Designed miniproteins, single chains, continued (4). Designs and how they scored, part 25

Each design is a single chain, and the fold is of that chain. pLDDT is the mean over its residues in the fold that is shown.

## One batch from the design tools (miniprotein)

Design m12896
Fold by ESMFold2-Fast:
Structure m12896 (fold): chain A 69 residues (1-69)
Amino acid sequence: SEAEEHLRRGKEALEKGDYDTAIEHFTRAAELGSGELRAEAWRGLAEAYDKKGKVNQAVAARIGAIGDL
């Protein structure tokens, strides 16, 4: 699915240290996905924001992930 493709691309970007690309793909995965996939996308988004020092955005993304549990 499109959501799964964005989740995968987000993870690849995160591993490469391309945090801006990771944020873009994880955001799209969260928008398109549901349930566990969306929660995983929010967790990836939180990690990418943490890596950029965007603490407030990272906290918001973690709250999004919890809401999908």
Scores: mean pLDDT 81

Design m12897
Fold by ESMFold2-Fast:
Structure m12897 (fold): chain A 92 residues (1-92)
Amino acid sequence: MSLAERLARLEAELAAVSAELAAVAARLDAGEPVPRAELEALLARVGALLREATALLEELRAAGAPAEEVARAQGLRDTAAARRALLEGLLA
């Protein structure tokens, strides 16, 4: 898989996790019980995405990839970090 293909895959995975997190947030807002294990599973997935995005960003920089691809990987990492912080707050 190319670095660009890996970037697109991680962007798609983050979008899917973000949609699941939005659904969980809607359930919490409705007063529905959300199992702690479900939040912990989302946190684990977001943590994995953040690690993969960080590794990909380093590989893109080392390969001299276009600035646009580097910026996308930075945005992906920053979004994953924000989602992790949100989930850590929900589990506190």
Scores: mean pLDDT 87

Design m12898
Fold by ESMFold2-Fast:
Structure m12898 (fold): chain A 73 residues (1-73)
Amino acid sequence: MEKLEEFRDKVIEALEKAGLSPEDLALVTMTLALGVRQGKPEEAAEMVINQLKKLGASDELIEEVKKIFEEFK
């Protein structure tokens, strides 16, 4: 539970540094929260990656987010 909150915060920090708008950050955060609530952090990771692709995020940002998910696995 606490580790999942830290991982969420790390993902949000990476997105903020990449220059995502507050609205896009909120959307990705909601997607992450939904996956965490389901008790499936790996599925939450896939949902977030898919959401970032829909928002037109860079390949570099997507790889950084994937790296964060692997770090907290």
Scores: mean pLDDT 74

Design m12899
Fold by ESMFold2-Fast:
Structure m12899 (fold): chain A 71 residues (1-71)
Amino acid sequence: SKEELVEKAKEYLEKGKKAYEAGDFATAEEYFAKAVELYKEAGVRDKEYEEALRLQMEAAVKVLEEVVLGL
């Protein structure tokens, strides 16, 4: 259901945040991307969807920085 998709999106958003705090930016980006896709599938574009989009972009930038710096 739409509600189940939103709950799954929130779960992935929280998993992404935990990965980000741990410095695992690649895993964080993947979880945030999953959250975004689930919100889109649910037809929901609320504050949490916007947060997931922002965090996905931030995690992606961190991954690129690590590649560029050879980390």
Scores: mean pLDDT 87

Design m12901
Fold by ESMFold2-Fast:
Structure m12901 (fold): chain A 90 residues (1-90)
Amino acid sequence: DLDFLRSLPPEAQEYVLKAGEYIQKYRDLLENNAAVQEVIDYLEKAKEYLKKAARIAEEEGNLENAEYLRRKVEELEKLIAGLRQIAENS
């Protein structure tokens, strides 16, 4: 959502865009049957950038955007946990 992105402080916008790049790399790796650990590493990078964006939004008083970004972090944490379980059983 471009309107959401533009509502963030510039530094937080940069972190959200970087997170998006790592999520795209994750999708590309899945399509090419990449090793599960490589997939997890890119998702961990995306998660860290979203956490940084959420912190900046919170510090700027943009609590609604901070909550939205934290929910995206929780979604990535659940995905990473699922992938780690697959790796342990493989």
Scores: mean pLDDT 82

Design m12902
Fold by ESMFold2-Fast:
Formats: structure tokens, sequence, C-alpha cells
Structure m12902 (fold): chain A 99 residues (1-99)
């Protein structure tokens, strides 16, 4: 039994839980569920899933700090996810204007 086999199983479990929490966060407008979802995606090493969850949460009206959105936009650009980077940057600008 290799460490890689154990990590693959844990990764899949974290992603499944993160997907459920993202759905719950959107349905309930719960920022804590969104934060938990992002943490689980991070623990799974699924940076794309984490960024997609954040973007979906913001689009659903869950409040997120502009600095968090800007950092996420920069990370999306580093990963070659230019459309997501642009959407997250625009969301950050909207939040900054609302203060």
Amino acid sequence: MSVADILAQERDDFIAQAEDLTKKAIETKDSASLSSSMLLYGMAGDEKGMLEALLKGVQAGIPVDSSTLQSASDRAEELGMYDMSDQLRKAAEEVEKEE
C-alpha cells in the first residue's frame, strides 16, 4: 500500500465534501460553508475547484473581501485561467466600490 493511494482517496473525499458545501453555501448564502468548501479544495490540492467555488459563491451574492478576490484573480492568472481571473478581478472591483 503506497502513500499515493491513501492521498488519492483522501483527495477524492475532500473534493466530494467541498462540492456539497459549495452547493449548501449558495443555497443558504452561508459564507462559513463557502470558506469550509475552499479549505477542503485546498487540502485536496484542487486549486481550480477552490477558485470555481469562490467565483460561484460571489456570483450567488455571498460577501467576500476584495483582497481575497484579488489574490484569487492573480492565482487564476498564474494557472492560465484567464476568464476566471477576469471575473474575479471584476468582482473585487465591485466589492471595493461598495465599502
Scores: mean pLDDT 80

Design m12903
Fold by ESMFold2-Fast:
Structure m12903 (fold): chain A 58 residues (1-58)
Amino acid sequence: SLVEEAERAKKAGDTEKVKEILEKAQNLYDLAQKTNVDEETIKRAKEIYEKVKEIYES
């Protein structure tokens, strides 16, 4: 999962990798909001984005 990859990258000190994963998570969330997908899909995309953002900012 993107969250697990972000956690591993953060632990390894690979800030660039965490940033790339954050950008992917943000793009997925943005796409989900714009494409009239179901509310469950939007919620999951948001949760992934927020968790990756927290990992990046920690």
Scores: mean pLDDT 82

Design m12904
Fold by ESMFold2-Fast:
Structure m12904 (fold): chain A 65 residues (1-65)
Amino acid sequence: AREHAEEGFRLLSEGRYEEAAERFERAIELDPNYGYAWLGLAAALQKLGRHEEAERAERKARSLA
């Protein structure tokens, strides 16, 4: 889970938003309670213009904090 989230944030910093989202989704599949991965997914989805999905991911991250 952590490795996938770390790779996701690296990809996000490189502007590789689709790949970043996939890495965060993989981290969430392994640990659905990993709020950090939900936060990363929300950021990637915002960059992709998928604002509704980003809001849902951010809400999940907040509920886990």
Scores: mean pLDDT 82

Design m12905
Fold by ESMFold2-Fast:
Structure m12905 (fold): chain A 57 residues (1-57)
Amino acid sequence: SAAEVRAQLAAQAYNAGNHAFNRRDYDLAVAAYRRALELDPNNADARAGLERALAAQ
């Protein structure tokens, strides 16, 4: 379904954000977490990741 595809893409964007954050690429982490939140606005983990990445810049 479209909802399942959207959820999968949101998870992929969140994981990309975590990978970028772990290598200290905070600009890419911010972009990836924002993409995760565009796809799933209720993703609390992506919101927390975005806040951490913005604070780390």
Scores: mean pLDDT 89

Design m12906
Fold by ESMFold2-Fast:
Structure m12906 (fold): chain A 76 residues (1-76)
Amino acid sequence: MSEEERIKKAIETAKSLLPDLSEEAQKLVEELLEKVKEALKNKDYESVEKLFRAIQTVITREKSGAPIDFSEKIEI
């Protein structure tokens, strides 16, 4: 799979988790996903990785279950 395809899959995964998050966490994750799209448009894969790490931190804080490691699903 291409890096772009992996990034798109990670975005879809994050979006699928939004309904389980608080309204504030949903807003923050959506803002981070917009930044991921901008970084992807600029081919800035380092920023994409940092942004997914931030998204993972938000989700981990909201969920008491096993955190989703976006870096494992998107090896940038």
Scores: mean pLDDT 71

Design m12907
Fold by ESMFold2-Fast:
Structure m12907 (fold): chain A 56 residues (1-56)
Amino acid sequence: SETIRRILELFEKHGGRNLSRREIAEAIGISVGTLYRHFPSREELERAVLRYHALS
């Protein structure tokens, strides 16, 4: 949950989804594998970001 929040906050700070999974993982201080565990696909990660911005 805390990791998810940090990812979404990071996307907001960078103006919407210009970050690769590698850049996100590096910025938060987790592995790309850990990021995949929370968002098993790129589509799920992007969907979460879209929902955050579109429905907020």
Scores: mean pLDDT 69

Design m12908
Fold by ESMFold2-Fast:
Structure m12908 (fold): chain A 89 residues (1-89)
Amino acid sequence: LSKQQQIEAEVSMAMMALSVGKLAGVVSEETLELMDKAVEAVQRGDVESAIEYLEKARELILETSPDKEEAEELAKILEKVIKNIKELM
C-alpha cells in the first residue's frame, strides 16, 4: 500500500470505531462531524489538518462521553491512529 492509502486506512479504522461508539451512546454527533472532516482532509492530502481533527475528536470524546471508561478506550484508539499517521509522514 502507498503511504496515502495506509493513512486513509488508519482514519477509516478510527471512523468505524467511533461509529460503533455512537450506536453505544458513547460518541456524539459533533465528534463524528470532526471525523468526517478528518476523512475529507486525508482524501485531499491534507494530513496535518486530519491530525488536528483527530486530536479534537479525541478531546471531545473525553469531555462529553457519559461513559468515561469507554471514552478512554476510544481515546486510546485515536491516539494510536494519530501515532501511526505521524510515523507514515
Scores: mean pLDDT 83

Design m12909
Fold by ESMFold2-Fast:
Order: C-alpha cells, then sequence, then structure tokens
Structure m12909 (fold): chain A 97 residues (1-97)
C-alpha cells in the first residue's frame, strides 16, 4: 500500500528529528527519553514495512508514552503534540491493516 509506505517514511522522519533534538539538549534524562522514543518510532516504521500492524501499533504507543514523559520533563508542547501524532498514526495503522 502506498499509504503504508508514506506512513513508514513519515514515522522514520519523526525518529530522525528526535535524534537531532537529543543531541541539542544538555539534560541527559531528556536525551535518553528522546533517543528511546526515536528507537521505538524506527521499530514501528520497520514493522509497517514488514506488514506487522500489531508490532507497529505497540511501538507507536510506546513512543507516545516516552514523548509524553519527555514533554513533562521539558515543558515542550511540541513533544506533547508529537506524542498525540504517534497515537493517531497507531489508529491509522489499525485502520489500514
Amino acid sequence: SLELEILAAFVAMMAAVLRIEATRTEDPELARLLEEAAEELLRAAEAIDAGDAEAAVEHLEEAAELLREAARLSGDEDLERMAELAEELAERVRELA
């Protein structure tokens, strides 16, 4: 599905952005949360490409939890919005499966 290919590429791009943000923070706990969220997003993208919708959803939901913790720690509303987006993407994966 072209939609699933675009979705996987978008999720992988979100992971890349979080890895860059992790290098910009001086807070080692925030860096750890952002790196872990990026890893979960990358696993989600790989699961989408593999056709494993269940695994993709689990990884997107884990990424959302990590992003919410990062948002709480940093006060960064963009991280909260990114967590909401990860949850919406999980719902979209369920619909396309």
Scores: mean pLDDT 89

Design m12910
Fold by ESMFold2-Fast:
Structure m12910 (fold): chain A 60 residues (1-60)
Amino acid sequence: PFTVTLSFSSEAQAEAMAQELQSEYPDVSVTVDGTTLTITHTGDPNRAIAIALTAIGRSL
């Protein structure tokens, strides 16, 4: 699997972003552990990276 990990300033931000991304992008797996968000795609690393960049943009 292809995985991208992001850190947020709070657990609440990471959790909210995980829920939002998982609902919009059902082709990826999104998990949260504390302030850390992990995005996984089994077939395409560029897809995981693009969604991670979207998360960063929305959290700024």
Scores: mean pLDDT 78

Design m12911
Fold by ESMFold2-Fast:
Structure m12911 (fold): chain A 102 residues (1-102)
Amino acid sequence: MPTPEQVLTALRAAVAILRHLAEVTGDPRFRQLADELERLVARYEKTGRFTPEELERALQILDEAIEYLRELAKKTGDPSIQAAIDTLERIRELLRRALEAL
């Protein structure tokens, strides 16, 4: 099962990816999703725990980001977008396993 520290590291990585995508694409949706994930990270830093509701919300944010990236990949054909999708899908699977362990 993923440790809380592994979940935290994965969420921080997702925030960094989404911020980079917001900068490169200019799409404000990626910034909004990054800001929301960062608030979840900040709450963990205060409480030392993730609730099921927080992990479910993080999964929803990742699902939205992946959907936006799939739309962008269809328009651009850029392989770096597919790499971002693959990374976020790995993070999503880690979070799903963490949620199942709660």
Scores: mean pLDDT 84

Design m12912
Fold by ESMFold2-Fast:
Structure m12912 (fold): chain A 91 residues (1-91)
Amino acid sequence: SEKEKIRKAASLASAAGILASAYEWALANPELYSEEEIEGIREAAVELAREVIELSKEIEEGRKEFLEFAKKVAEIVGDEELVKEAEELLE
């Protein structure tokens, strides 16, 4: 089931990355998005990044890469606590 966990983490990481990019684009185009819509994108990205961090605790191969990616998503969306959580899990 290690491979299944890695595949799930990869899928969640991909989704988190897409939402982080959408968040950056929405911030750059505030005439097209309400503050509530931008916050909704941010919250979705945070939730997926958090799931990647939790899954990373259950995998050994690729763990560092998933944590580094989740940290980058957290940095993009400005979630300092999530950045700290990912950093503490990195050796």
Scores: mean pLDDT 89

Design m12913
Fold by ESMFold2-Fast:
Structure m12913 (fold): chain A 77 residues (1-77)
Amino acid sequence: SEEKREEQKKIAELIGRALREIGDKIQELLAAKKAGASEEEIKKLEEELEKTNEEIVKKLREYDKELEEKEKEKEEE
């Protein structure tokens, strides 16, 4: 159905944004380390990466729960 396709697109966009955000933070951290940035700057970037990672992991766990519930319904059919 159209609705299922729209939900899948929305989920893909949310995941894509999350992966892009963490990827950008990793790129910034690696670039800073390569450029010989200060320990304070590196620490701030590491803290930002950790925060971004925690938010992504939280959202992924919520999606895992939904997938687990859908699999359970499928096995009971």
Scores: mean pLDDT 75

Design m12914
Fold by ESMFold2-Fast:
Structure m12914 (fold): chain A 70 residues (1-70)
Amino acid sequence: SSKDVAIEFTSESLTSIGKWQDELIELRKKYRDGELSEEELQEQIKKLDEKNKEEQKKLTNQYQVKLKQS
């Protein structure tokens, strides 16, 4: 059902966001501990943000396809 598809999408989207937040926390910790320069931190954050945006677009596209098939 469309309700089940919406629940699945919400769960997958929240899981993806949680992983992004965890990776962001780890990057900030590495910067604080002197393992990353400020420039390296900014570059890694940018790459992480782009990866998250791409994953969210993929999940949204999958959700739209499932809705049309339901």
Scores: mean pLDDT 81

Design m12915
Fold by ESMFold2-Fast:
Structure m12915 (fold): chain A 59 residues (1-59)
Amino acid sequence: ASPAAIGGALAAASHGATLSPEVLAGSPERVGRAIAEESGVPLEEAVRDARAAHAAFGA
């Protein structure tokens, strides 16, 4: 798994969401959308958190 996928999994877990490996391999926007759909948090917040995790683990 890429560092970005690990970041996405942690972001999802922080919102109580469990995402498939296929979704986690996608863009931060896709991960954020899936978090919003699973957990009910606002899409903008979920995408922002997914992007932050992606940046933190991708560096």
Scores: mean pLDDT 73

Design m12916
Fold by ESMFold2-Fast:
Order: structure tokens, then C-alpha cells, then sequence
Structure m12916 (fold): chain A 76 residues (1-76)
């Protein structure tokens, strides 16, 4: 998985969390997740460019964020 693919996965995970939070009525969390989507993706890209060994950890972080979004939707 490339730096671009992992950055995109992180961005999409943040946007999924934002949608789940909005559906649950947590507008503050939804705004925070949307605001962090692009900065988090950019930071992940920069980190992988500096140290490619971080790619698996960042990919796992994106998966964890999606899991959190699913659980939040189930709780709503």
C-alpha cells in the first residue's frame, strides 16, 4: 500500500466517522472529524515519506477509525 493509498484511507475513515457522528446527533464530533480529515491524511503521507516502516501502523489506524464509526452508528 502506497503513502497516497494510506493517506486516502485515513481521510475516508475520518469522513465515515464524521457521518456516523452526525447521524448519532454528535455535531461537535462530526465537525472535528471533518476538520481533521485532510490534516490527518497529509500528516500520514509526510510520515510515510520520512519513514516507510510506519505504513502498516497508519493503515491499522485507518481500520480502527472505521470500526469506531460502525460502533457509533450501531449505538445511534
Amino acid sequence: MSAEEIAEAIREAALELARAAEAAGDLELAEEARAEAEPSAAAARALIEKDPSLAPALAAQARAAREMARRLEEAA
Scores: mean pLDDT 80

Design m12917
Fold by ESMFold2-Fast:
Structure m12917 (fold): chain A 61 residues (1-61)
Amino acid sequence: EDFIKKLPPELQEAVEKLREAGFSDEEIERFAKFLQSVADIFGVEKAKEVADLLVELRKRR
């Protein structure tokens, strides 16, 4: 989806980490939209923190 290419570079990197962690394409699209919303409300650094938490939780399961 073209939506990911419209994200800030920092969130594009976060999305790539989620993909590497084994999330599906559907989950990646949902998380990309969610992370953009977090960045719009709380700032890009908070969105990155949320993405890092999701990566860690996925790797533990």
Scores: mean pLDDT 78

Design m12918
Fold by ESMFold2-Fast:
Structure m12918 (fold): chain A 60 residues (1-60)
Amino acid sequence: GREGLERKLLELVLEGKITPEQARTAFELVEAGASAEEIAEATGISVEDAKEIVEAYRAG
């Protein structure tokens, strides 16, 4: 759900792996049902980090 997604995006920003702008775009894309690969292509986030973002949303 959104709470898991928000926590993962915050963690990745704090770790310096993604920017706040990338996090915002990734949030919108996950809510729209985008795949990890689509998120990576649209934002420049690594496929591995994009997979973690999608899984955080699915896990609750």
Scores: mean pLDDT 87

Design m12919
Fold by ESMFold2-Fast:
Structure m12919 (fold): chain A 69 residues (1-69)
Amino acid sequence: SEFEKRKKLEEEIFEGVRLIIEGVANTLLKKGVPKEEVEKWVEEVLQKLEESEKKWKEEMEKELKELKE
């Protein structure tokens, strides 16, 4: 179904962004950025990503409920 395809694509996008964040963090550590600064940045961006994913899931759930009412 189109809903399942959309859900899978979005989940893959969020996973991809997490991998990009990890890659950037590893690059910063290799460039000599303090671990504490990198960890703070990772925490902040992962929190924003998690908030975005939660908002997307809530919006998707609302659309699904409206179609079933």
Scores: mean pLDDT 79

Design m12920
Fold by ESMFold2-Fast:
Structure m12920 (fold): chain A 56 residues (1-56)
Amino acid sequence: GPSPEQKENAEKAFNAGVRAALAALEAGASRDEAQRMGREAEKKIGDELGVPESLL
């Protein structure tokens, strides 16, 4: 299973995605666009932190 560090980093990536999605909605983006922007931010931060895709 994933290490505690990998889980913590996955949570950081997830939170980055949530923040990006909320910022997009505040800027007037659609729900679908906000979801995509959030997912891209999650993947970007996850990749930077070395989080496996299976945890994102």
Scores: mean pLDDT 83

Design m12921
Fold by ESMFold2-Fast:
Structure m12921 (fold): chain A 74 residues (1-74)
Amino acid sequence: SSLLDQLRQQAQDALQQAQQLYRQSSDSDRSVIQQSIDGAQNRLRLVDQATSDDDAIRLARVALQGALRAQQLA
Protein backbone atom coordinates (compact mmCIF):
# COMPACT_ATOMS: atom_id res chain seq x y z
CA SER A 1 0.00 0.00 0.00
CA SER A 2 1.08 3.61 -0.55
CA LEU A 3 0.78 4.30 3.19
CA LEU A 4 3.12 1.41 4.05
CA ASP A 5 5.62 2.54 1.39
CA GLN A 6 5.48 6.11 2.75
CA LEU A 7 6.03 4.94 6.35
CA ARG A 8 8.94 2.68 5.32
CA GLN A 9 10.58 5.53 3.40
CA GLN A 10 10.09 8.00 6.27
CA ALA A 11 11.54 5.49 8.77
CA GLN A 12 14.56 4.83 6.49
CA ASP A 13 15.15 8.58 6.01
CA ALA A 14 14.91 9.21 9.77
CA LEU A 15 17.33 6.30 10.41
CA GLN A 16 19.85 7.75 7.94
CA GLN A 17 19.62 11.13 9.68
CA ALA A 18 19.95 9.49 13.11
CA GLN A 19 23.04 7.55 11.93
CA GLN A 20 24.60 10.78 10.60
CA LEU A 21 23.93 12.56 13.92
CA TYR A 22 25.22 9.50 15.83
CA ARG A 23 28.60 9.86 14.08
CA GLN A 24 28.77 13.47 15.37
CA SER A 25 27.57 12.65 18.93
CA SER A 26 29.60 12.55 22.16
CA ASP A 27 30.65 9.17 23.56
CA SER A 28 28.21 9.48 26.49
CA ASP A 29 25.20 9.75 24.12
CA ARG A 30 26.25 7.17 21.52
CA SER A 31 25.03 3.99 23.29
CA VAL A 32 21.49 5.34 23.78
CA ILE A 33 21.28 6.59 20.18
CA GLN A 34 22.65 3.26 18.89
CA GLN A 35 20.03 1.31 20.88
CA SER A 36 17.24 3.44 19.36
CA ILE A 37 18.67 2.97 15.85
CA ASP A 38 18.93 -0.82 16.38
CA GLY A 39 15.34 -1.00 17.64
CA ALA A 40 14.01 0.91 14.63
CA GLN A 41 16.03 -1.25 12.19
CA ASN A 42 14.72 -4.45 13.80
CA ARG A 43 11.11 -3.21 13.51
CA LEU A 44 11.65 -2.40 9.80
CA ARG A 45 12.94 -5.96 9.24
CA LEU A 46 9.76 -7.32 10.88
CA VAL A 47 7.64 -5.34 8.37
CA ASP A 48 8.77 -7.79 5.64
CA GLN A 49 7.71 -10.75 7.85
CA ALA A 50 4.26 -9.34 8.74
CA THR A 51 1.25 -11.61 8.14
CA SER A 52 -1.06 -8.74 7.12
CA ASP A 53 -0.92 -5.19 5.74
CA ASP A 54 -2.32 -3.89 9.05
CA ASP A 55 0.52 -5.59 10.98
CA ALA A 56 3.08 -4.24 8.49
CA ILE A 57 1.71 -0.69 8.86
CA ARG A 58 1.73 -0.98 12.68
CA LEU A 59 5.36 -2.19 12.68
CA ALA A 60 6.38 0.54 10.20
CA ARG A 61 4.80 3.21 12.45
CA VAL A 62 6.67 1.87 15.50
CA ALA A 63 9.90 1.84 13.44
CA LEU A 64 9.31 5.46 12.38
CA GLN A 65 8.69 6.52 16.00
CA GLY A 66 11.91 4.77 17.09
CA ALA A 67 13.92 6.37 14.26
CA LEU A 68 12.57 9.84 15.12
CA ARG A 69 13.43 9.26 18.79
CA ALA A 70 17.00 8.31 17.78
CA GLN A 71 17.20 11.50 15.69
CA GLN A 72 15.97 13.62 18.64
CA LEU A 73 18.44 11.98 21.07
CA ALA A 74 21.41 12.66 18.75
Scores: mean pLDDT 80

Design m12923
Fold by ESMFold2-Fast:
Structure m12923 (fold): chain A 60 residues (1-60)
Amino acid sequence: MSLETEINIALIRMVRGIAIVSGDEEVAEFADEALEKAETASEEEVKELLTEVLKKMKEA
């Protein structure tokens, strides 16, 4: 796995942590689903997952 992919996955985990602490269940569940998908995803797909998670967090 590339360093960029590792950083992007770490950022998704951070968003999940923030959502849990803030009580945002919808964002936390979305980030959990994104992390599951990231296990088999390509570098490009992981970037897209991070973008979607960040968008979900902003809209919440």
Scores: mean pLDDT 81

Design m12924
Fold by ESMFold2-Fast:
Structure m12924 (fold): chain A 109 residues (1-109)
Amino acid sequence: MPAEVDANLRIRLADGSDAERAARLAEEAIRATAKAAGVEAEVQTRVDAARGVVSVAVRLTAESYEKAEATAVAAARAALEALRAAGIAVESATLTLTAPGRAPVTTEF
């Protein structure tokens, strides 16, 4: 049965980073990764420029939980790679996955 997974990526940027640019690049990379994987993604991005925090909430609908989880991890890595390629320094990043009937899974980058 199709699986619906909520993925929350929280990125803490180094001081002086362009948080709005970081948010755009991260969202673009996440959308591109989901599209390439054939996974439906609803993406909502929030920026706390004063704290240098970008939060990306992604609802993934895939053919299986395993595909949704693999896509979420690949999307998070693609977002961080896009930021690095743009010269944006990331201090920390955390990906949290939640799905019905499963314990939340948190990965730190």
Scores: mean pLDDT 87

Design m12925
Fold by ESMFold2-Fast:
Order: C-alpha cells, then structure tokens, then sequence
Structure m12925 (fold): chain A 66 residues (1-66)
C-alpha cells in the first residue's frame, strides 16, 4: 500500500467514526421522546461534525488527484 493510500485509509476511518456519531445524533433528532432542546443540541453537533467531514473529504480528494 502506498503512503498516500495509507493516509487516505486513515482519513476514511476518521470519517467513518464521525459518520457513526452523526448517525447516533440523528436518532435523537428523530426520537419523539426527545425534547426540542435535546434535538437542537443534536442538530448543532451534527452541523459541527458535517463541517469536519467536509474538510476530511477535501483532503482525500487532494490525495487522490495526485
């Protein structure tokens, strides 16, 4: 495996971890038992994690383009 492929694999693992956290937070947003406040907090966290995913995705594209 090339050093770039290794780096991409590590970034993908990070993205998978963030994606799993987003998935858990989405369950809170979709939970009828959750308060509006809890849903808002989950939505704020999701937005933050999505921004991180965008950054990681851009780095992966740069590594692939080489």
Amino acid sequence: MSPREREIAELRKRMAELSRRIHDLLQIVDDPSASEEEKKKATEEIKKLVEELRRLSERIRELRAS
Scores: mean pLDDT 83

Design m12926
Fold by ESMFold2-Fast:
Structure m12926 (fold): chain A 85 residues (1-85)
Amino acid sequence: SEMIRLLEGARDLLRELEAQGVTTLSSEELVDLLMERLGISRETAEELLNYLLLQLQKLSSEDLAVSDLLAVVEAEIAALREEEA
């Protein structure tokens, strides 16, 4: 699944940021990091961001906790893997 692959890439990025002591990100920072790390278009990165914002029940103008993003990404990977099994 392309979505599982994108979420796994986002998870690995978020884990690296947490290990570096990054606690919060803006939506713009997350889009730029997703584009750079995953090699995806801005449109795909924005679609992934909107998906994560919906799960977090947050607006794009709000600061995003790396720990909250990581928890949501891990939960979505688990849910999608169960659906494909």
Scores: mean pLDDT 82

Design m12927
Fold by ESMFold2-Fast:
Structure m12927 (fold): chain A 83 residues (1-83)
Amino acid sequence: MEEALAELREAAERARELGDEVLAKLAEEAIRAAEAGDLLELEITLGLIRIRRGVAKLIGDEETAELADRIAEAAERALEALR
């Protein structure tokens, strides 16, 4: 759990550096849901992160797609730890 939260925090900062406020907000919401033990909210947020990743891939934004993948992996680890 702690490692997943640390990874999400780092990814949120990276998203802000790239100017992707949407992805930064989603990473922050994943942290909040994980800390609250809100399984449903974390699953919804993970779904939104995956949609953002798909859009980034479609438009050829490789950096955003890779970052979204990293955020999704960390959020999935947090989800597994809550199960």
Scores: mean pLDDT 82

Design m12928
Fold by ESMFold2-Fast:
Structure m12928 (fold): chain A 61 residues (1-61)
Amino acid sequence: MEEAEKLIKEGDELFKKGNYKEAARVYSKALELYAEAGVDPNDPRVREIGRRYREAVEKTK
């Protein structure tokens, strides 16, 4: 899961800088890696990243 953690950190940095579209893209990739690894969608890590992804998408509107 090191790749997913790297993407989460990149997404957080982009989100903090106001680059919401790019943040949403990297969060989406992290979520896909968690899903491929069979991590439960109800895992707190997955739910938190899903929430950040949704907020990033909302801010691109």
Scores: mean pLDDT 81

Design m12929
Fold by ESMFold2-Fast:
Structure m12929 (fold): chain A 107 residues (1-107)
Amino acid sequence: SPLALAAGALREIMARLTQTIALIEAGQLSMEEVREIAEDLRAVAEWTRTLLPAELHPLVDELIEELDKAYNAKTREEIIEEYEEARELAARILAALGVAVEPVELD
């Protein structure tokens, strides 16, 4: 279903953000690589928006805004903050879908 695809995409966004924050904190990513990841995740978020009911579009728009802020950020600390906000927004959207998708066990 479109909602199951959206849930999968949101889990992927959350996983990639978690991994990327860890790599930034470890000093393993360049600013160029961080921006490329933000751009890739923005594209996934835009696609996910097309699969979601209109009531959830404002939350997806906030997620896209936080990814855009990460792309334009000038410091490591700002990027981590924006990625943490994006991850929380993805989690909130996924939680809102909890009534529309079968429960999936998340490790």
Scores: mean pLDDT 84

Design m12930
Fold by ESMFold2-Fast:
Parts: C-alpha cells; sequence; structure tokens
Structure m12930 (fold): chain A 63 residues (1-63)
C-alpha cells in the first residue's frame, strides 16, 4: 500500500519520496489519520511547515 511504502521510505530518511507516498495514501483515503500525521512529520522534517499545517486542516475538514 502507499502507506506502507511511505513508512519504509520515511525509515530510510527518504523524506521527499515519503511525502509523495503519504499524499497518495491520503488521496485514496482522506480520513487516514496515520497517513496525515506521517505526512505532517515528513513535511516538517523538510522545513515545509506551511504544507504541514495545510495537511492538518485537510484532515480536520473530513473527520
Amino acid sequence: SHLEEGKALFAQKRYEEAVAAFEAALAEDPRNEEAALLLIMALQTLGRDDEAQAVGRRLAAVL
């Protein structure tokens, strides 16, 4: 799954690729809190803080 792929990439410190995988997981399931939280962590690690905040708002809108 995209979520498991993202987790593997994140563990390897391949954060840009992990972001893409977690975005794909959220596109498949917008209510996937685990994918959203991991995406936020990856974006924050990359210094993409505005995008991380936007992910939180996206999840809040669908819960």
Scores: mean pLDDT 86

Design m12931
Fold by ESMFold2-Fast:
Structure m12931 (fold): chain A 57 residues (1-57)
Amino acid sequence: GAAEQKRVSRAIAAKLRAFSEDDLDRALAIIDEALAEGYLTEEERARLKARLRELFA
């Protein structure tokens, strides 16, 4: 339910905030590789990168 989704979202956000700058760079590299291999669109890449940077800020 909504309460469970909210708790899961908080737990994920807390884990993402614990990542180092090196972990962020690794995640960004994986996203770029997925675009290069055709698994993502440029729009999806931009959204994922923006979201990750917000979560790490």
Scores: mean pLDDT 69

Design m12932
Fold by ESMFold2-Fast:
Structure m12932 (fold): chain A 60 residues (1-60)
Amino acid sequence: LPSSDVGPGELLRVPGVGGERALALVDALGDGIRTATVAELTRIPGIGRARAEAILAYFR
């Protein structure tokens, strides 16, 4: 059940993110992941353009 913030569990649904990347994304952006840009997501180590676009597609 999503609260006002994005939990790691939502990110685990995105192919290729995995648990460690999900935690890193939540730590860096929190609920901002829902409205983040590709540029912001690619600032996270291990997140390239293709993965950033996959994350955004999942939350759009």
Scores: mean pLDDT 70

